# Designed miniproteins, single chains, continued (5): the designs that were tried, part 79

Each design is a single chain, and the fold is of that chain. pLDDT is the mean over its residues in the fold that is shown.

## One batch from the design tools (miniprotein)

Design m18742
Fold by ESMFold2-Fast:
Structure m18742 (fold): chain A 59 residues (1-59)
Amino acid sequence: SDELANRGLEIFNKEYAEKFEELKKKYLEQGYSEREATRLAYLEVRKIADDKFGKELEK
């Protein structure tokens, strides 16, 4: 379970964790390995969090 290597997103609360799981499943459906799907989902969630938190919520 390689998602343990990217558990940093768990700190973002359940909302981001839920989005991460959705994205990971989407990538798995597209034929990516669990490792790649986890990485891609994490990067996408990170980008979403940065756009929202960094520009909206870090004030």
Scores: mean pLDDT 68

Design m18743
Fold by ESMFold2-Fast:
Structure m18743 (fold): chain A 76 residues (1-76)
Amino acid sequence: SKIEELLEKLKELVEKMKEALANRDFERFNELLKEMDELLREIGALMDEMSDEQKAELEEILKEAHKIVEEGVKLK
């Protein structure tokens, strides 16, 4: 489904952001943050179509993303 595809893309973005931070590539990290914001807006538009399981998966991905963003801000 489109929702599953978007959740997978979000997981891929979080992994790319982790890699960018590990390499101290803050330019790439900021580009990925913009991509995440766009992707989250698209996912938000589909919230009414999401199962409880998909919402729980989104919550876990967002928790991980929040930690990575917090780490990135501290490392700048």
Scores: mean pLDDT 82

Design m18744
Fold by ESMFold2-Fast:
Structure m18744 (fold): chain A 111 residues (1-111)
Amino acid sequence: DALRQALRALLERHSADPEALLARIEEVAEKFKRGELTVEDLAELAREVKRDGIPLSEVYDLVLRYVGEEWLEFFERIEPLMERAEEEYGLERVDLMTAAYLIALAYKATE
């Protein structure tokens, strides 16, 4: 899977444990797919991407290549959870957006 390999390569450049982070992203994406994603799940992933310094720009480039216009549908579904994570946990928009893009990429990779 070209998308899954590209995502893995991105995580390998930035994360100290890319395999664990990829597994975490895939777990959260499965919850999103089932309509079970919680504000806490999103908050935890956002903290992990901030810790590892995952760059929004590189993740966004993958979204443009592999998700495209379908991103708007994902954003409409995840935006209420992002707003709640900002309000309840004081998380930064950039980290939440990076987490949301990673969820969309992993979701797309399972289709």
Scores: mean pLDDT 86

Design m18745
Fold by ESMFold2-Fast:
Structure m18745 (fold): chain A 77 residues (1-77)
Amino acid sequence: SVVQQIQQYIRQVRDGAQRVIDYARSNMNKDEFARYVRIAGQSLSQVQQANVRVRQGTDLQGALQIVQQAYDRVSRV
């Protein structure tokens, strides 16, 4: 189902965002750290937007698009 696809992407985005933050803490100067924190934060914000749509049972295709965009963002780091 679309809901199952959204939930799978949510898990992947959360894992990806944590990886980005952990990498930034270990390897980055202050400016690069701030950049990676923003990438993770934007992606986690999109996960929250998708969760609202899933709970309401509306705009599930929009929710799927949002979490796919978030996944692409964290995967490129």
Scores: mean pLDDT 86

Design m18746
Fold by ESMFold2-Fast:
Structure m18746 (fold): chain A 89 residues (1-89)
Amino acid sequence: SEAETRAEIAALKQRARDLLRQVQLALANGAIPESTAQRYTSALQQAIDLLNRAATQPLSPAERRALIAEARQIIDSVEAELERIGRGE
């Protein structure tokens, strides 16, 4: 449904924002170098842009799902990398 799609986009955007805060904290604490922080920030910004396009553009259902799926993959990837760093891996 449109409501479910809207909720999914909102949840993914919130996850991306939370991860951006975690990246800034990791950089401030010396857990990651500036180059890694820049890479994660760029990736999360791309995910947010994809989600904004999914929310605002007149897209087919298939095109919208593809944008959401791509954004989710980026968010999941950054989250997994930050979790490994948090564990000292």
Scores: mean pLDDT 90

Design m18747
Fold by ESMFold2-Fast:
Structure m18747 (fold): chain A 100 residues (1-100)
Amino acid sequence: EELNERARKVLEEALDVISKAADATPDLDKQIELSVYEIALAVYLVTAKRRPFTPEDLRRAAEIVRKASEIARESGLTDFAEKLDQYAKELERLAEEVAA
């Protein structure tokens, strides 16, 4: 399996979960925070159309996903937060594989 394609799939799944979490939260401030992270993560998907992911790209994407997980957890969206934490761990693992 190509590592870049796997990373893209994980990012697309994380983006979908962040979008759903933003829609599910009634707190406007938390919704805005999640939307900002959604946009930040989407930038990496656009970048992937121009060049392969670097380990640094994947580590930064993992950090964004982790921040989104924290906001989802604060919003009481525990299931979304757990999914986002798993995606962040997978992105960190893929960063190690790309660096090898």
Scores: mean pLDDT 84

Design m18748
Fold by ESMFold2-Fast:
Structure m18748 (fold): chain A 58 residues (1-58)
Amino acid sequence: SREERFQALVEALVRLYAPNATSEEFDAAVAELQRIDPSTLSAEERRAAHAEALRRAA
């Protein structure tokens, strides 16, 4: 569903934005982003996901 895809995007971005992410964690986050295909979400949904991920990663 779109909600599941939105949550998956948030989780992948949290991993990507983690301040001390290992190379393996970064690569896993990039692979997950490619799997999710963010283009299937609206621009507003993508902006909301990025904002939420930055909030959680801090």
Scores: mean pLDDT 78

Design m18749
Fold by ESMFold2-Fast:
Structure m18749 (fold): chain A 65 residues (1-65)
Amino acid sequence: KASIIAAAMILGVAGQLEGIVESIRYEDDTLRVTLAGADAARTDAFAERIEELGKEIGRVEITRL
């Protein structure tokens, strides 16, 4: 759904401003998120939020730096 994809992209951009997200992309029903940062608790919490949104998007791929 376009609104869920928009919400995920907005969340990803907010994560980039906070230094948690390196990149976020959506293509072919796949949401790809690259996470950065040394704080595992923050990156884990963010990944869980993205995965919850991803239940309606389709496939979610999360990469950690």
Scores: mean pLDDT 74

Design m18750
Fold by ESMFold2-Fast:
Structure m18750 (fold): chain A 70 residues (1-70)
Amino acid sequence: MEEIKEAVTEALKSMGVPEEDAEKAAEALVKGIEEFGVEAVVDLLREEAEVDEKYREQLLKLAETVEELA
């Protein structure tokens, strides 16, 4: 989980998210994985990417990061 948290935080920071917000989002994502499982979180991120054209690339990048490290 630490590796996923760090990778997600770095990915969000690379996309221009402030460090505090990136850490908070990464922590929420890790909690989602702990509660619902990796596959459920990856599916949710991919499903959101299908409907959110503005953040599609960011959502897909997060889904891939989580999937690779899990």
Scores: mean pLDDT 77

Design m18751
Fold by ESMFold2-Fast:
Structure m18751 (fold): chain A 66 residues (1-66)
Amino acid sequence: SMDDEKRNELMARLQENVDLAREAGIHDTRLLQQKYNEVVDLFDAGKYEEAQKVIDELTEEIRERQ
């Protein structure tokens, strides 16, 4: 379904951001795990737009900490 496709796409982006943060030397794994859990909770609530915003905010956080 479209919702399953969106969830899979956003999850893939989230995983990519976590991997990029590790490669960039960002050692705050607790922050990354908290953001991951937040996105998963939003998926379970059907709040895909809010989940996308959290992922985008994480991307900017990674950029700022490089």
Scores: mean pLDDT 76

Design m18752
Fold by ESMFold2-Fast:
Structure m18752 (fold): chain A 78 residues (1-78)
Amino acid sequence: MTLADVVCDKIFLPLKSCLKKKPSDFKNCIKKTAQLAKQLGLGNATVNALKNLTKQPNPVIFLMEIYKPYIACVKDLK
């Protein structure tokens, strides 16, 4: 476990909780997570990956793509 993993978990865990929300709250939940990533000073790669998740209509595809923001976060903190 690296320092980057600890910081990225702060955005990843809230993102997982978005899956439990109603569809109307789902996009708002992801947007709040993107704002948190921006406040933490994470790079554009992480913020853009989170924004792209708001375009996914399918929760299964969302679950698969949730790894993309996490990987970007770890890379930004390299």
Scores: mean pLDDT 67

Design m18753
Fold by ESMFold2-Fast:
Structure m18753 (fold): chain A 72 residues (1-72)
Amino acid sequence: SDIRQARSELWDVLEETDPELAREAGERALRMPTVEEQAKVLIEAGKKVAETADEEKKKKLEEAIKKLEQAL
């Protein structure tokens, strides 16, 4: 589904940018009962990482977040 693909894309950018936070957010997401709630956990993690990321990584995170939010 579009949600699952967008979620995977956001996860990849998160893991490249902050692998420790990505792992923790991924574990929290897996505990959520729905794909939509899993996506929301990753969106929140992405927004947090974007606050401290360099400009190039921030742009990639914001684009991936937007795609996932649009898929919801």
Scores: mean pLDDT 83

Design m18754
Fold by ESMFold2-Fast:
Structure m18754 (fold): chain A 98 residues (1-98)
Amino acid sequence: MSLEERAEELVRLLDEAAEVLRQAASRLTGDVRRFALDGAEGLRRGSELVRQAAKAGNEDGVEKGIRDAADTLRYAADLLRDSDPESAARLQALADKL
């Protein structure tokens, strides 16, 4: 699989995770809602950076984007575990694919 194809697959996972966080945020309040929305925006920006890195042939940039996204998803899963266990499990499963 090309670097660009791999990046597109990863971007699809990041976009799915961002949507999970936005949907979770609609059911949350206070600081947890804010963290979920901030996480979704972070993943959206990460997707753009991963695509740009892949187009430039920058494997290190793609790998850094994957690590940053995985850390964000695991942190979000931990925060949501008590409030929204289904979303937490989904985010953890997506992080494990990164």
Scores: mean pLDDT 82

Design m18755
Fold by ESMFold2-Fast:
Structure m18755 (fold): chain A 80 residues (1-80)
Amino acid sequence: MPGTDQLSRALRRALATQSPEQLYQLITDLIEGGITYGVLTPDQLEAIREAVDEALRQGKLSQEQADELLKKIDEAEKKL
């Protein structure tokens, strides 16, 4: 997984996507990759959570997609 600055860039790219499905997949990949490589910090998980909340606010994610991503983040936090 990339560092915090790379994560921020990846999250901005994800938020720029026109497709809720692509956005969901990109954020899922960031969470799962970070868990797999053990490089997610609490700061990085918080950044991902904020990106999910912002995407939901902008209507780029459905409530169901946002809830699933937040669940994945909560599971990642339990491993920190």
Scores: mean pLDDT 73

Design m18756
Fold by ESMFold2-Fast:
Structure m18756 (fold): chain A 76 residues (1-76)
Amino acid sequence: DKKTKEGLEGGIEAARELAEKGKISKELEEKYSGMAGMVKDVVDYAKEAAAKEGKDPLEAGREVARKMEKGGKELL
């Protein structure tokens, strides 16, 4: 699904910005506004995984994105 892929990519980029800058840019939020829910879910899951498992937020975001790409229906 094109929107799923774009949302996952947006979530990974948002997790990266949070790790590097402590905030998500308005430009990134605007770019993925139509998929804001999926971007938010990836970021929230990445934060939770990083907090619980001691993982880097960027690495956690990539792992969540890979799982959602393979089993998007199983994570929702």
Scores: mean pLDDT 63

Design m18757
Fold by ESMFold2-Fast:
Structure m18757 (fold): chain A 72 residues (1-72)
Amino acid sequence: MVETVVSSGEMKGKVTLEDLERIVRVMGHEVVEIPDENHIVGEKGDTVLTIEAREVDGKTLLTITLEREVPL
């Protein structure tokens, strides 16, 4: 069973891929996939962290999704 937690926030200006990688590492996850310049995937044990950045009217909307596989 997969448990999902989603959080979002707004940041002023543009967020770079380097900024996303830094967030993944600060959260203790290892970068495993970079689908595009605004999307990064990290892993830590049984958890998968996905960060997506979307630019809207000079602001960056950041969505952080944490998924954990719960053993039966």
Scores: mean pLDDT 75

Design m18758
Fold by ESMFold2-Fast:
Structure m18758 (fold): chain A 102 residues (1-102)
Amino acid sequence: KVEELREKQIELLREKYGLSDEDVEKIRALMDELIATGELSREKVEEIAKKHGFEVLEYFTLLPFGALFKIKTKDGVEVPVGAAVNELFAEVLLKRIEEILK
C-alpha cells in the first residue's frame, strides 16, 4: 500500500535526521497534499513545501508517478523526500531513500 510505504520512509527519515514530531507531521502533510493534487512537478513541489515551511534545494522527477526532492527545515536540516502516486513508484522511491541514507 502507498500509505504503508510512505510511513516506512517517514520513520527512516525521523531516525536518520533526528526530526522533531512537528517536522515529521509537516513532511507527512506535504507528501499527502502532493499526492492528493496528483501533480508532482517542481513548481507544485516548491509551492506545497513552502506552504509547510520548507525550502526545496534539489528536485528530480519520475513523472507522472513520482518525485525525489531535498527539503531544508527551518532548523537547517536537509532531508531527502520521495513522493509517489502509485505503489510501484512508492517502492522505488523508498529503496532510493534507503540507499541515500546508507
Scores: mean pLDDT 83

Design m18759
Fold by ESMFold2-Fast:
Order: structure tokens, then sequence, then C-alpha cells
Structure m18759 (fold): chain A 86 residues (1-86)
């Protein structure tokens, strides 16, 4: 996996391991520590992006979570663009 893609995944609140992304973003949602806003292992930014979009939909009443997820989606979309460029 490209180093730049790993950096973007980390900024999005995703841990980038061996070819997978693990969402760890509980602290990235500020005061939402301890709530069900973290996910499991995912393959590629495509799967992480779908997961983040679903989380944003589920947490639509929480402004802080929504803002964080919008930023996370932006980072993952940039990672996808870089991946397509090889």
Amino acid sequence: MEERIRELARKAGLYAGEGVYIYTGSEGFGGMVGQEVYGGAMEDPDEALEYLRRLKEMMSSNKEATEYMEKAIEYVEEALRLKREL
C-alpha cells in the first residue's frame, strides 16, 4: 500500500494495516468517546468510504459527528484518487 494512502487513512481516523483499513475514530468525534461510532476492519478505501457514509447517515442528528465524518470522507476520497493513479 502506498505511504500517502496510509497517511490519508490515518487522518480519516482509520488505521491502515496490511491492505486493510480499520476505523478507530472514536476520539475523532470529540465528546463521542464511548459511543458506537467505530467500525471494524475493512479492505481498501472503497469499503471504508461506504462505511463512513453509513455512519454519517446514522449519526445525522449529531453535528460534531457529521462534520468529522465529512472530513473523513474527504480524506478517503483523496486516498481513492491516489490509488487509481497508481
Scores: mean pLDDT 51

Design m18760
Fold by ESMFold2-Fast:
Structure m18760 (fold): chain A 95 residues (1-95)
Amino acid sequence: IEEGKEAFERGDYDSAIEKFREGLPTHPLESLLNIAEALFKRGDVEEALRLFTLVILGYMWSGDYDGARETARRLGEMLGDPSFTDSLLLSIDGF
């Protein structure tokens, strides 16, 4: 939550991941998204991409298409490729 975001902002990704992990029981998809961003910043790109995919699918399966769109948008920004968001939104809106 706030503590995890503060750690992330100052570049302490290990502490950020630990704090976001504490949020998993109450805010599972939000916490996983924050963990994925911290992993990406730490250089664990493969694991980060896996978690981003799981979060997007989790939002889609729960019917929260706005959450899925926002997650895809954040991933696209991190990759520097907005077209990734467009491709995922096409799939989401096709439901």
Scores: mean pLDDT 71

Design m18761
Fold by ESMFold2-Fast:
Structure m18761 (fold): chain A 67 residues (1-67)
Amino acid sequence: SLFEKKAKIIYEVNKFIVEEAKKHNLDFFTVTRLSVEATELAIENPDDFEGVLEKARELVEKAIKEQ
């Protein structure tokens, strides 16, 4: 189902963000912002997991540089 597809992408992308946040000690406000942005991308692009993950990676890298 479309719901299950979206849920899977949301889960995987947010798992990636949390794991990166732990490694780089990102603050919880930044993690929340990244999570919201990545979740919105996943909802809008349920058939492009790789593209959503790549955008999440870019957002995380930018946040790390701005620490």
Scores: mean pLDDT 87

Design m18762
Fold by ESMFold2-Fast:
Structure m18762 (fold): chain A 67 residues (1-67)
Amino acid sequence: SKAENAAGAGALAAATALTEEGRELGRQGMDYGKQGNWEEGAKLAREGGLAGGNPGLAERSYKGAMS
């Protein structure tokens, strides 16, 4: 589901983040996805990937969550 995809994207962004900001944003994205708020979850997962130093992961995760 989109919510599961968003939660997974957030978890992956948090796990791979090189910065505390990226980890926190990824964690928030995971939490929103788990609550069924897939749009905010996907957005936060993308922001977490960008802040965490992995823009390629951020783009791929966001596209996966939106499909």
Scores: mean pLDDT 79

Design m18763
Fold by ESMFold2-Fast:
Structure m18763 (fold): chain A 94 residues (1-94)
Amino acid sequence: NSSKLKKLKEEVEKLYREVKEALERERSSAKTKTEMDVIDSMERSIEKSLKNSKTIEELENLIEGLKGTLDLLRQRAQRKQLAQQLLQLRRLNS
């Protein structure tokens, strides 16, 4: 189980870096204080979970949580991109 614990910690570290980068991109594109506060809250929540996850089960749950968060951030970015494309098409058709 020591080998499994090390692999899970490495996966958490990798996913945390990806989530942190995605949050930083969202932060850079945030237009309101409310959006910034949500991003800050998400980052603090993840940091607390990271500090509190010590067992294999806790790390597996954290990995699933980080994957879910990353998927949500990617979906949000895709929706923003689609909205910008639709806005551009509307300008061209006007």
Scores: mean pLDDT 80

Design m18764
Fold by ESMFold2-Fast:
Structure m18764 (fold): chain A 77 residues (1-77)
Amino acid sequence: MVLEVRLANGEVVRVSLEAPLEEAVEVLLEAVKRAGLSDIDEGVFYLVLGVLLSIKSLSDAEKLEELARFLQRLAAK
């Protein structure tokens, strides 16, 4: 299963839900850097990432899906 994330620069990043969470997060972080998001939007992204990583009741796939949805919303601005 694969999540597709559209970035502000028009790039589409594919993230495998079968990859380790740490590996998938690294792919998203590198994509955020390439997208050239504002410092504020990058800061909010890191805050959301930290919150999602702290929620023990969510699966790694659920954390990635919520993070991807949030990143897509940032890219839509």
Scores: mean pLDDT 69

Design m18765
Fold by ESMFold2-Fast:
Structure m18765 (fold): chain A 78 residues (1-78)
Amino acid sequence: MKKKIEKLKKEIEKLMKEYDRITEELVRLMRELRDALRRGDRKTVDELTERMLKLTKEASDKEKEILKKRREISKLEK
């Protein structure tokens, strides 16, 4: 039981690190998007929007996996 919980915790830690990297990239892209919008640079806006959509999907998938693993830990601790 304890060994399985530790494995899940390590998997969550790895997913959280991946999520943090994606959110850092999204913050950077949001700043670039705001600046491009102010300049009226539509091509850059479109390119940044597409990149942000892909990263948002990746972040959502990581968040769902983290929640599933956290729920498994809760069940194992009860």
Scores: mean pLDDT 83

Design m18766
Fold by ESMFold2-Fast:
Structure m18766 (fold): chain A 70 residues (1-70)
Amino acid sequence: EKEEKLKKEALEKAKEISALVRKDPSLLDIAEKYIAEGAEKANEQKTKEEQLEAIAEKLEEGLKAIKEAL
C-alpha cells in the first residue's frame, strides 16, 4: 500500500529531524525551512499520494541538510 508506506517514511523522517532539533535547537531554522517547503509543494498536488511524496521528499532533503550542518 503506497500511501501507508509514504506516511511511514514521512513520519520516520519527521521524528529523526525532531530528535536532532531537540538535541541542537540551532538546527530549528533549517528544519522549519524544509517543513514549510514540503507543505507548499504538497498544497500544489492533486492526490493524497502525491502530497505525501512531496512531504517525504522535502523531509529527506531537510534531514540531509541538517546532517551536513552538524
Scores: mean pLDDT 80

Design m18767
Fold by ESMFold2-Fast:
Structure m18767 (fold): chain A 61 residues (1-61)
Amino acid sequence: APILAVTKEELVLVGAELTRLPKGARVLVLKFYSDGNVLAQSLETGRVGLASASKLEVVEE
């Protein structure tokens, strides 16, 4: 299942478009990459893009 995470700081999702997310935004992590990046989807905007895993905190619910 996708992993729920929250942004620890302002973050830009890098996809077909650049999507700026504020600190505390909720995202779904769709895939982890070996380089420390993740493919994430914003729950607020539905936008998908690459983000640094270091800027995200996993939420276990």
Scores: mean pLDDT 80

Design m18768
Fold by ESMFold2-Fast:
Structure m18768 (fold): chain A 76 residues (1-76)
Amino acid sequence: APALPSAEELLATVERHVADLKKSLTPEEQEVADKYLAELKAAIAAAEAAGASPRELLDIALAKMKEMYREIAKLS
């Protein structure tokens, strides 16, 4: 099994992915992406401060990314 990413590596990967995604989005969809990215960063920071494992941080990130895609799809 591959090693789980650190919180910093996870955030860097998500930020890069969202930046690339935004290149194909409308301005309204970009605002949704920015909102969910901010919520994801806040959720990971809070969970890490509470002693969450790398797997728990990954699960939080995946859940927020899924919510982001679902909300963007509603605008399309």
Scores: mean pLDDT 83

Design m18769
Fold by ESMFold2-Fast:
Structure m18769 (fold): chain A 59 residues (1-59)
Amino acid sequence: GAYDRAVERLRGLPLPLDEDQLEMAVAVVASELGLSAEQLNTDEAAVERVRAALLRRYG
């Protein structure tokens, strides 16, 4: 999907999510934060915002 690269980078997080759940969670969080798939592919700060939000919500 559009977030495949971001999902690959975030796959190692200590979250109780499988790959499909992680892909959905990344898409939802990115949408909530107003981040595009392009931003998640090129901007480390965007990836860190998604990582922090995932850990806060699911960790």
Scores: mean pLDDT 81

Design m18770
Fold by ESMFold2-Fast:
Structure m18770 (fold): chain A 94 residues (1-94)
Amino acid sequence: SAEEEAQALEDFAALLGAAFPEMSREEIERALRRERAAGKEIRALAQTDLAKAIQALEEQKRWVREHLPPRLAAHLERGLDALIAQLRQQLAAS
């Protein structure tokens, strides 16, 4: 799966490079690798510790804001805010 994961990252990097010409391919690949790693961690934390899962999402939102172009960052922040709100509701219901 490592070779398949690398190929998928390359394919997505090429597609995103066309949509976001302000990003280099290296920057896109790093962003995709980080989001995949964060996603795995957050999914694991959501099963065991919702509060830590929320903190990990807030950290990912901060990273996105600091490292991605404003247009892409704004889009991703909306998605992250929706997930944070959903997990906060689950935590309150527990």
Scores: mean pLDDT 81

Design m18771
Fold by ESMFold2-Fast:
Structure m18771 (fold): chain A 74 residues (1-74)
Amino acid sequence: SERDQVEGLVRDAEGNVKVAEELLKQGKKEEAKLQLEAARRLLDQVRASPVITPEQAKRVDELEKRVKELEKQL
C-alpha cells in the first residue's frame, strides 16, 4: 500500500541519518554529506505523499531538524 511505501521511505531516511551521524564522528564529511542528501530526497518523497500518519509526520519533522543540525558540521 502507499502507507507501507511511506513507512519504508521514513525508515530509509532514519537509516541514512544514523549512518551520516556515524560518518561525521569518523570525520568522513563527504560520505556523510551524501547520506544527508539521500535522507533529504527521501523526506521530500514522504512530504509529496497524500497519505501520511501523524506519527510519520512527527518523525519527518524530527529527521528534518536532525539533518539541518548535521549539515552544520559539514
Scores: mean pLDDT 87

Design m18772
Fold by ESMFold2-Fast:
Structure m18772 (fold): chain A 85 residues (1-85)
Amino acid sequence: SETEKVLAEVEREGEGALGNMKRQGLSPEKIEILEEAYRLAVEAAKQSPETARRALDLFHRVGVVAGSGTPEEARKALEEAKAEL
């Protein structure tokens, strides 16, 4: 049930972050990248708690780049995150 708890945490934090970024007016392209990162974190949470924590950290990193950088920089951050998982 640890996996269920971590999955619920990932879903809560991910949905909250996505909602906040949409409210702040992030572009649709950046939101798409972040939604892909969120899906990656959810899938990781189904595998193990450790992988889920890493994926959630990577999701936050992609979010920071998307908030301050270009869509190309955000996409690069997402691809780097995929390689680290």
Scores: mean pLDDT 81

Design m18773
Fold by ESMFold2-Fast:
Structure m18773 (fold): chain A 86 residues (1-86)
Amino acid sequence: SVIAELEEETKKDPSLRKELEILKVVSMLYEAIRQNDEELSEHLINYLKEKFNVPEEFVEELKKMAQDPSTTLEEILKKALEWLKG
Protein backbone atom coordinates (compact mmCIF):
# COMPACT_ATOMS: atom_id res chain seq x y z
CA SER A 1 0.00 0.00 0.00
CA VAL A 2 1.30 3.46 -0.97
CA ILE A 3 -0.10 4.94 2.26
CA ALA A 4 1.47 2.19 4.44
CA GLU A 5 4.88 2.71 2.79
CA LEU A 6 4.66 6.51 3.23
CA GLU A 7 3.58 6.05 6.91
CA GLU A 8 6.80 4.07 7.56
CA GLU A 9 8.88 6.73 5.74
CA THR A 10 7.16 9.52 7.76
CA LYS A 11 8.30 7.85 11.04
CA LYS A 12 11.92 8.45 9.88
CA ASP A 13 11.29 11.78 8.08
CA PRO A 14 8.58 13.98 9.68
CA SER A 15 8.75 16.42 6.70
CA LEU A 16 6.65 13.87 4.74
CA ARG A 17 3.63 14.33 7.10
CA LYS A 18 1.94 16.85 4.76
CA GLU A 19 2.19 14.47 1.77
CA LEU A 20 0.90 11.60 3.94
CA GLU A 21 -2.10 13.68 5.12
CA ILE A 22 -2.92 14.68 1.51
CA LEU A 23 -2.79 11.02 0.35
CA LYS A 24 -5.10 9.98 3.23
CA VAL A 25 -7.61 12.67 2.18
CA VAL A 26 -7.29 11.55 -1.49
CA SER A 27 -8.05 7.97 -0.36
CA MET A 28 -11.19 9.20 1.44
CA LEU A 29 -12.20 11.24 -1.64
CA TYR A 30 -11.80 8.15 -3.88
CA GLU A 31 -14.16 6.13 -1.63
CA ALA A 32 -16.66 9.03 -1.38
CA ILE A 33 -16.78 9.40 -5.21
CA ARG A 34 -17.15 5.61 -5.68
CA GLN A 35 -20.03 5.60 -3.13
CA ASN A 36 -21.62 8.64 -4.89
CA ASP A 37 -21.43 10.61 -1.62
CA GLU A 38 -21.62 14.15 -3.08
CA GLU A 39 -21.64 15.94 0.33
CA LEU A 40 -18.52 14.16 1.61
CA SER A 41 -16.74 14.54 -1.78
CA GLU A 42 -17.38 18.32 -1.80
CA HIS A 43 -16.19 18.63 1.84
CA LEU A 44 -12.94 16.72 1.11
CA ILE A 45 -12.29 18.75 -2.08
CA ASN A 46 -12.72 22.02 -0.14
CA TYR A 47 -10.43 20.69 2.61
CA LEU A 48 -7.67 19.89 0.05
CA LYS A 49 -8.00 23.36 -1.55
CA GLU A 50 -8.17 25.35 1.72
CA LYS A 51 -5.74 23.38 3.95
CA PHE A 52 -3.12 22.38 1.35
CA ASN A 53 -3.65 24.89 -1.53
CA VAL A 54 -4.23 22.00 -3.96
CA PRO A 55 -4.91 23.49 -7.42
CA GLU A 56 -8.31 23.08 -9.14
CA GLU A 57 -6.68 21.22 -12.09
CA PHE A 58 -5.25 18.58 -9.72
CA VAL A 59 -8.64 18.11 -7.99
CA GLU A 60 -10.43 17.73 -11.37
CA GLU A 61 -7.90 15.09 -12.48
CA LEU A 62 -8.37 13.13 -9.22
CA LYS A 63 -12.18 13.28 -9.67
CA LYS A 64 -11.91 11.95 -13.26
CA MET A 65 -9.63 9.10 -12.14
CA ALA A 66 -11.93 8.15 -9.24
CA GLN A 67 -15.00 8.13 -11.56
CA ASP A 68 -13.25 5.63 -13.91
CA PRO A 69 -14.21 2.07 -12.76
CA SER A 70 -10.89 0.68 -14.10
CA THR A 71 -8.82 2.96 -11.81
CA THR A 72 -7.70 1.38 -8.51
CA LEU A 73 -7.08 3.24 -5.24
CA GLU A 74 -3.33 2.49 -5.51
CA GLU A 75 -3.18 4.02 -9.04
CA ILE A 76 -4.85 7.28 -7.92
CA LEU A 77 -2.56 7.48 -4.86
CA LYS A 78 0.56 6.96 -7.03
CA LYS A 79 -0.57 9.72 -9.44
CA ALA A 80 -1.34 12.05 -6.52
CA LEU A 81 2.14 11.39 -5.08
CA GLU A 82 3.72 12.14 -8.51
CA TRP A 83 1.87 15.51 -8.67
CA LEU A 84 3.08 16.35 -5.12
CA LYS A 85 6.72 15.52 -6.05
CA GLY A 86 6.56 17.51 -9.34
Scores: mean pLDDT 82

Design m18774
Fold by ESMFold2-Fast:
Structure m18774 (fold): chain A 64 residues (1-64)
Amino acid sequence: MGREKVLKFGREAGEPVGAPLLVQMVGLSAYDKAVKEGKSEEEAEKIGIEAAKRAAEGFAEIEK
C-alpha cells in the first residue's frame, strides 16, 4: 500500500516541475531502501514522500 501511495505522490509532485517520472523514482527508491533496512511501512511511506517532495523542490529551484 505505501509503495503505491509514494508512486502516486511522486508523480503528482513532479508534474508541475516537468519531472513526474524522476520524482516518482526518487520517492520509490527512498521507500524501497527504508523497507529493506527494516523500517515500518508507515515510516517507509513517510521517507518516500519526503524524498519526492525534496526532489520536486530541487527541480523547482534549479532554473537553468
Scores: mean pLDDT 77

Design m18775
Fold by ESMFold2-Fast:
Structure m18775 (fold): chain A 70 residues (1-70)
Amino acid sequence: VDLEAIAAELRKLFSREQLESGLAALESGDPVLQAVVRKELVEALPGELGEQLAGLSVPELVEVLRRALE
């Protein structure tokens, strides 16, 4: 899985504020918020990147959003 490629694409699709909000939701420990963020990210990334993102754990999603915010 190419986390840098996913992060680079998310930087094009979402504002910094949206990425920060998503990161906070994933770090909250709320499984409902985590599922909502995952769904929004997967729907924004059609094709192979979306499939790769769908398979990531919550800690890996946090890493992707942190990279997107760099």
Scores: mean pLDDT 82

Design m18776
Fold by ESMFold2-Fast:
Structure m18776 (fold): chain A 74 residues (1-74)
Amino acid sequence: MADDVAELVRLKKETIEALKKSIEEGEKKYEELKRHAEEVSGRSPTGRVAGEGILEELEEDKKKILEDMKKKLS
């Protein structure tokens, strides 16, 4: 019975580690897209408007991903 508790603790740690890696990868992709949107914004007035729109979409997507993850963990 004590071994079952130790196994659950190990599985919890592995699950948290896997989720942490997934979140880190997502954040890196988000930062790359954000940087590209800023570069587009710097090219012209039209590009600036388009870049701001992309940044707003990225913020909305990030919010949706966080809500989905929170829902799965609840």
Scores: mean pLDDT 68

Design m18777
Fold by ESMFold2-Fast:
Structure m18777 (fold): chain A 60 residues (1-60)
Amino acid sequence: DVRARLEDIARNSPDPARRAAARGLLAREDPVTGGFSPDAGTAPSAEGTENARAAVALLS
């Protein structure tokens, strides 16, 4: 899933920019719903969650 892939990238990626991007995306996750906001501190949305999935594909 998106969270597990982001956690793996944040931990194991040799590229510090990819690790930073993965940590930024994880900071936007709502722990209750598992959805992602488009920006830190905003409500989770379908658009934010889809953008997180697209970012995972680019980071992977």
Scores: mean pLDDT 65

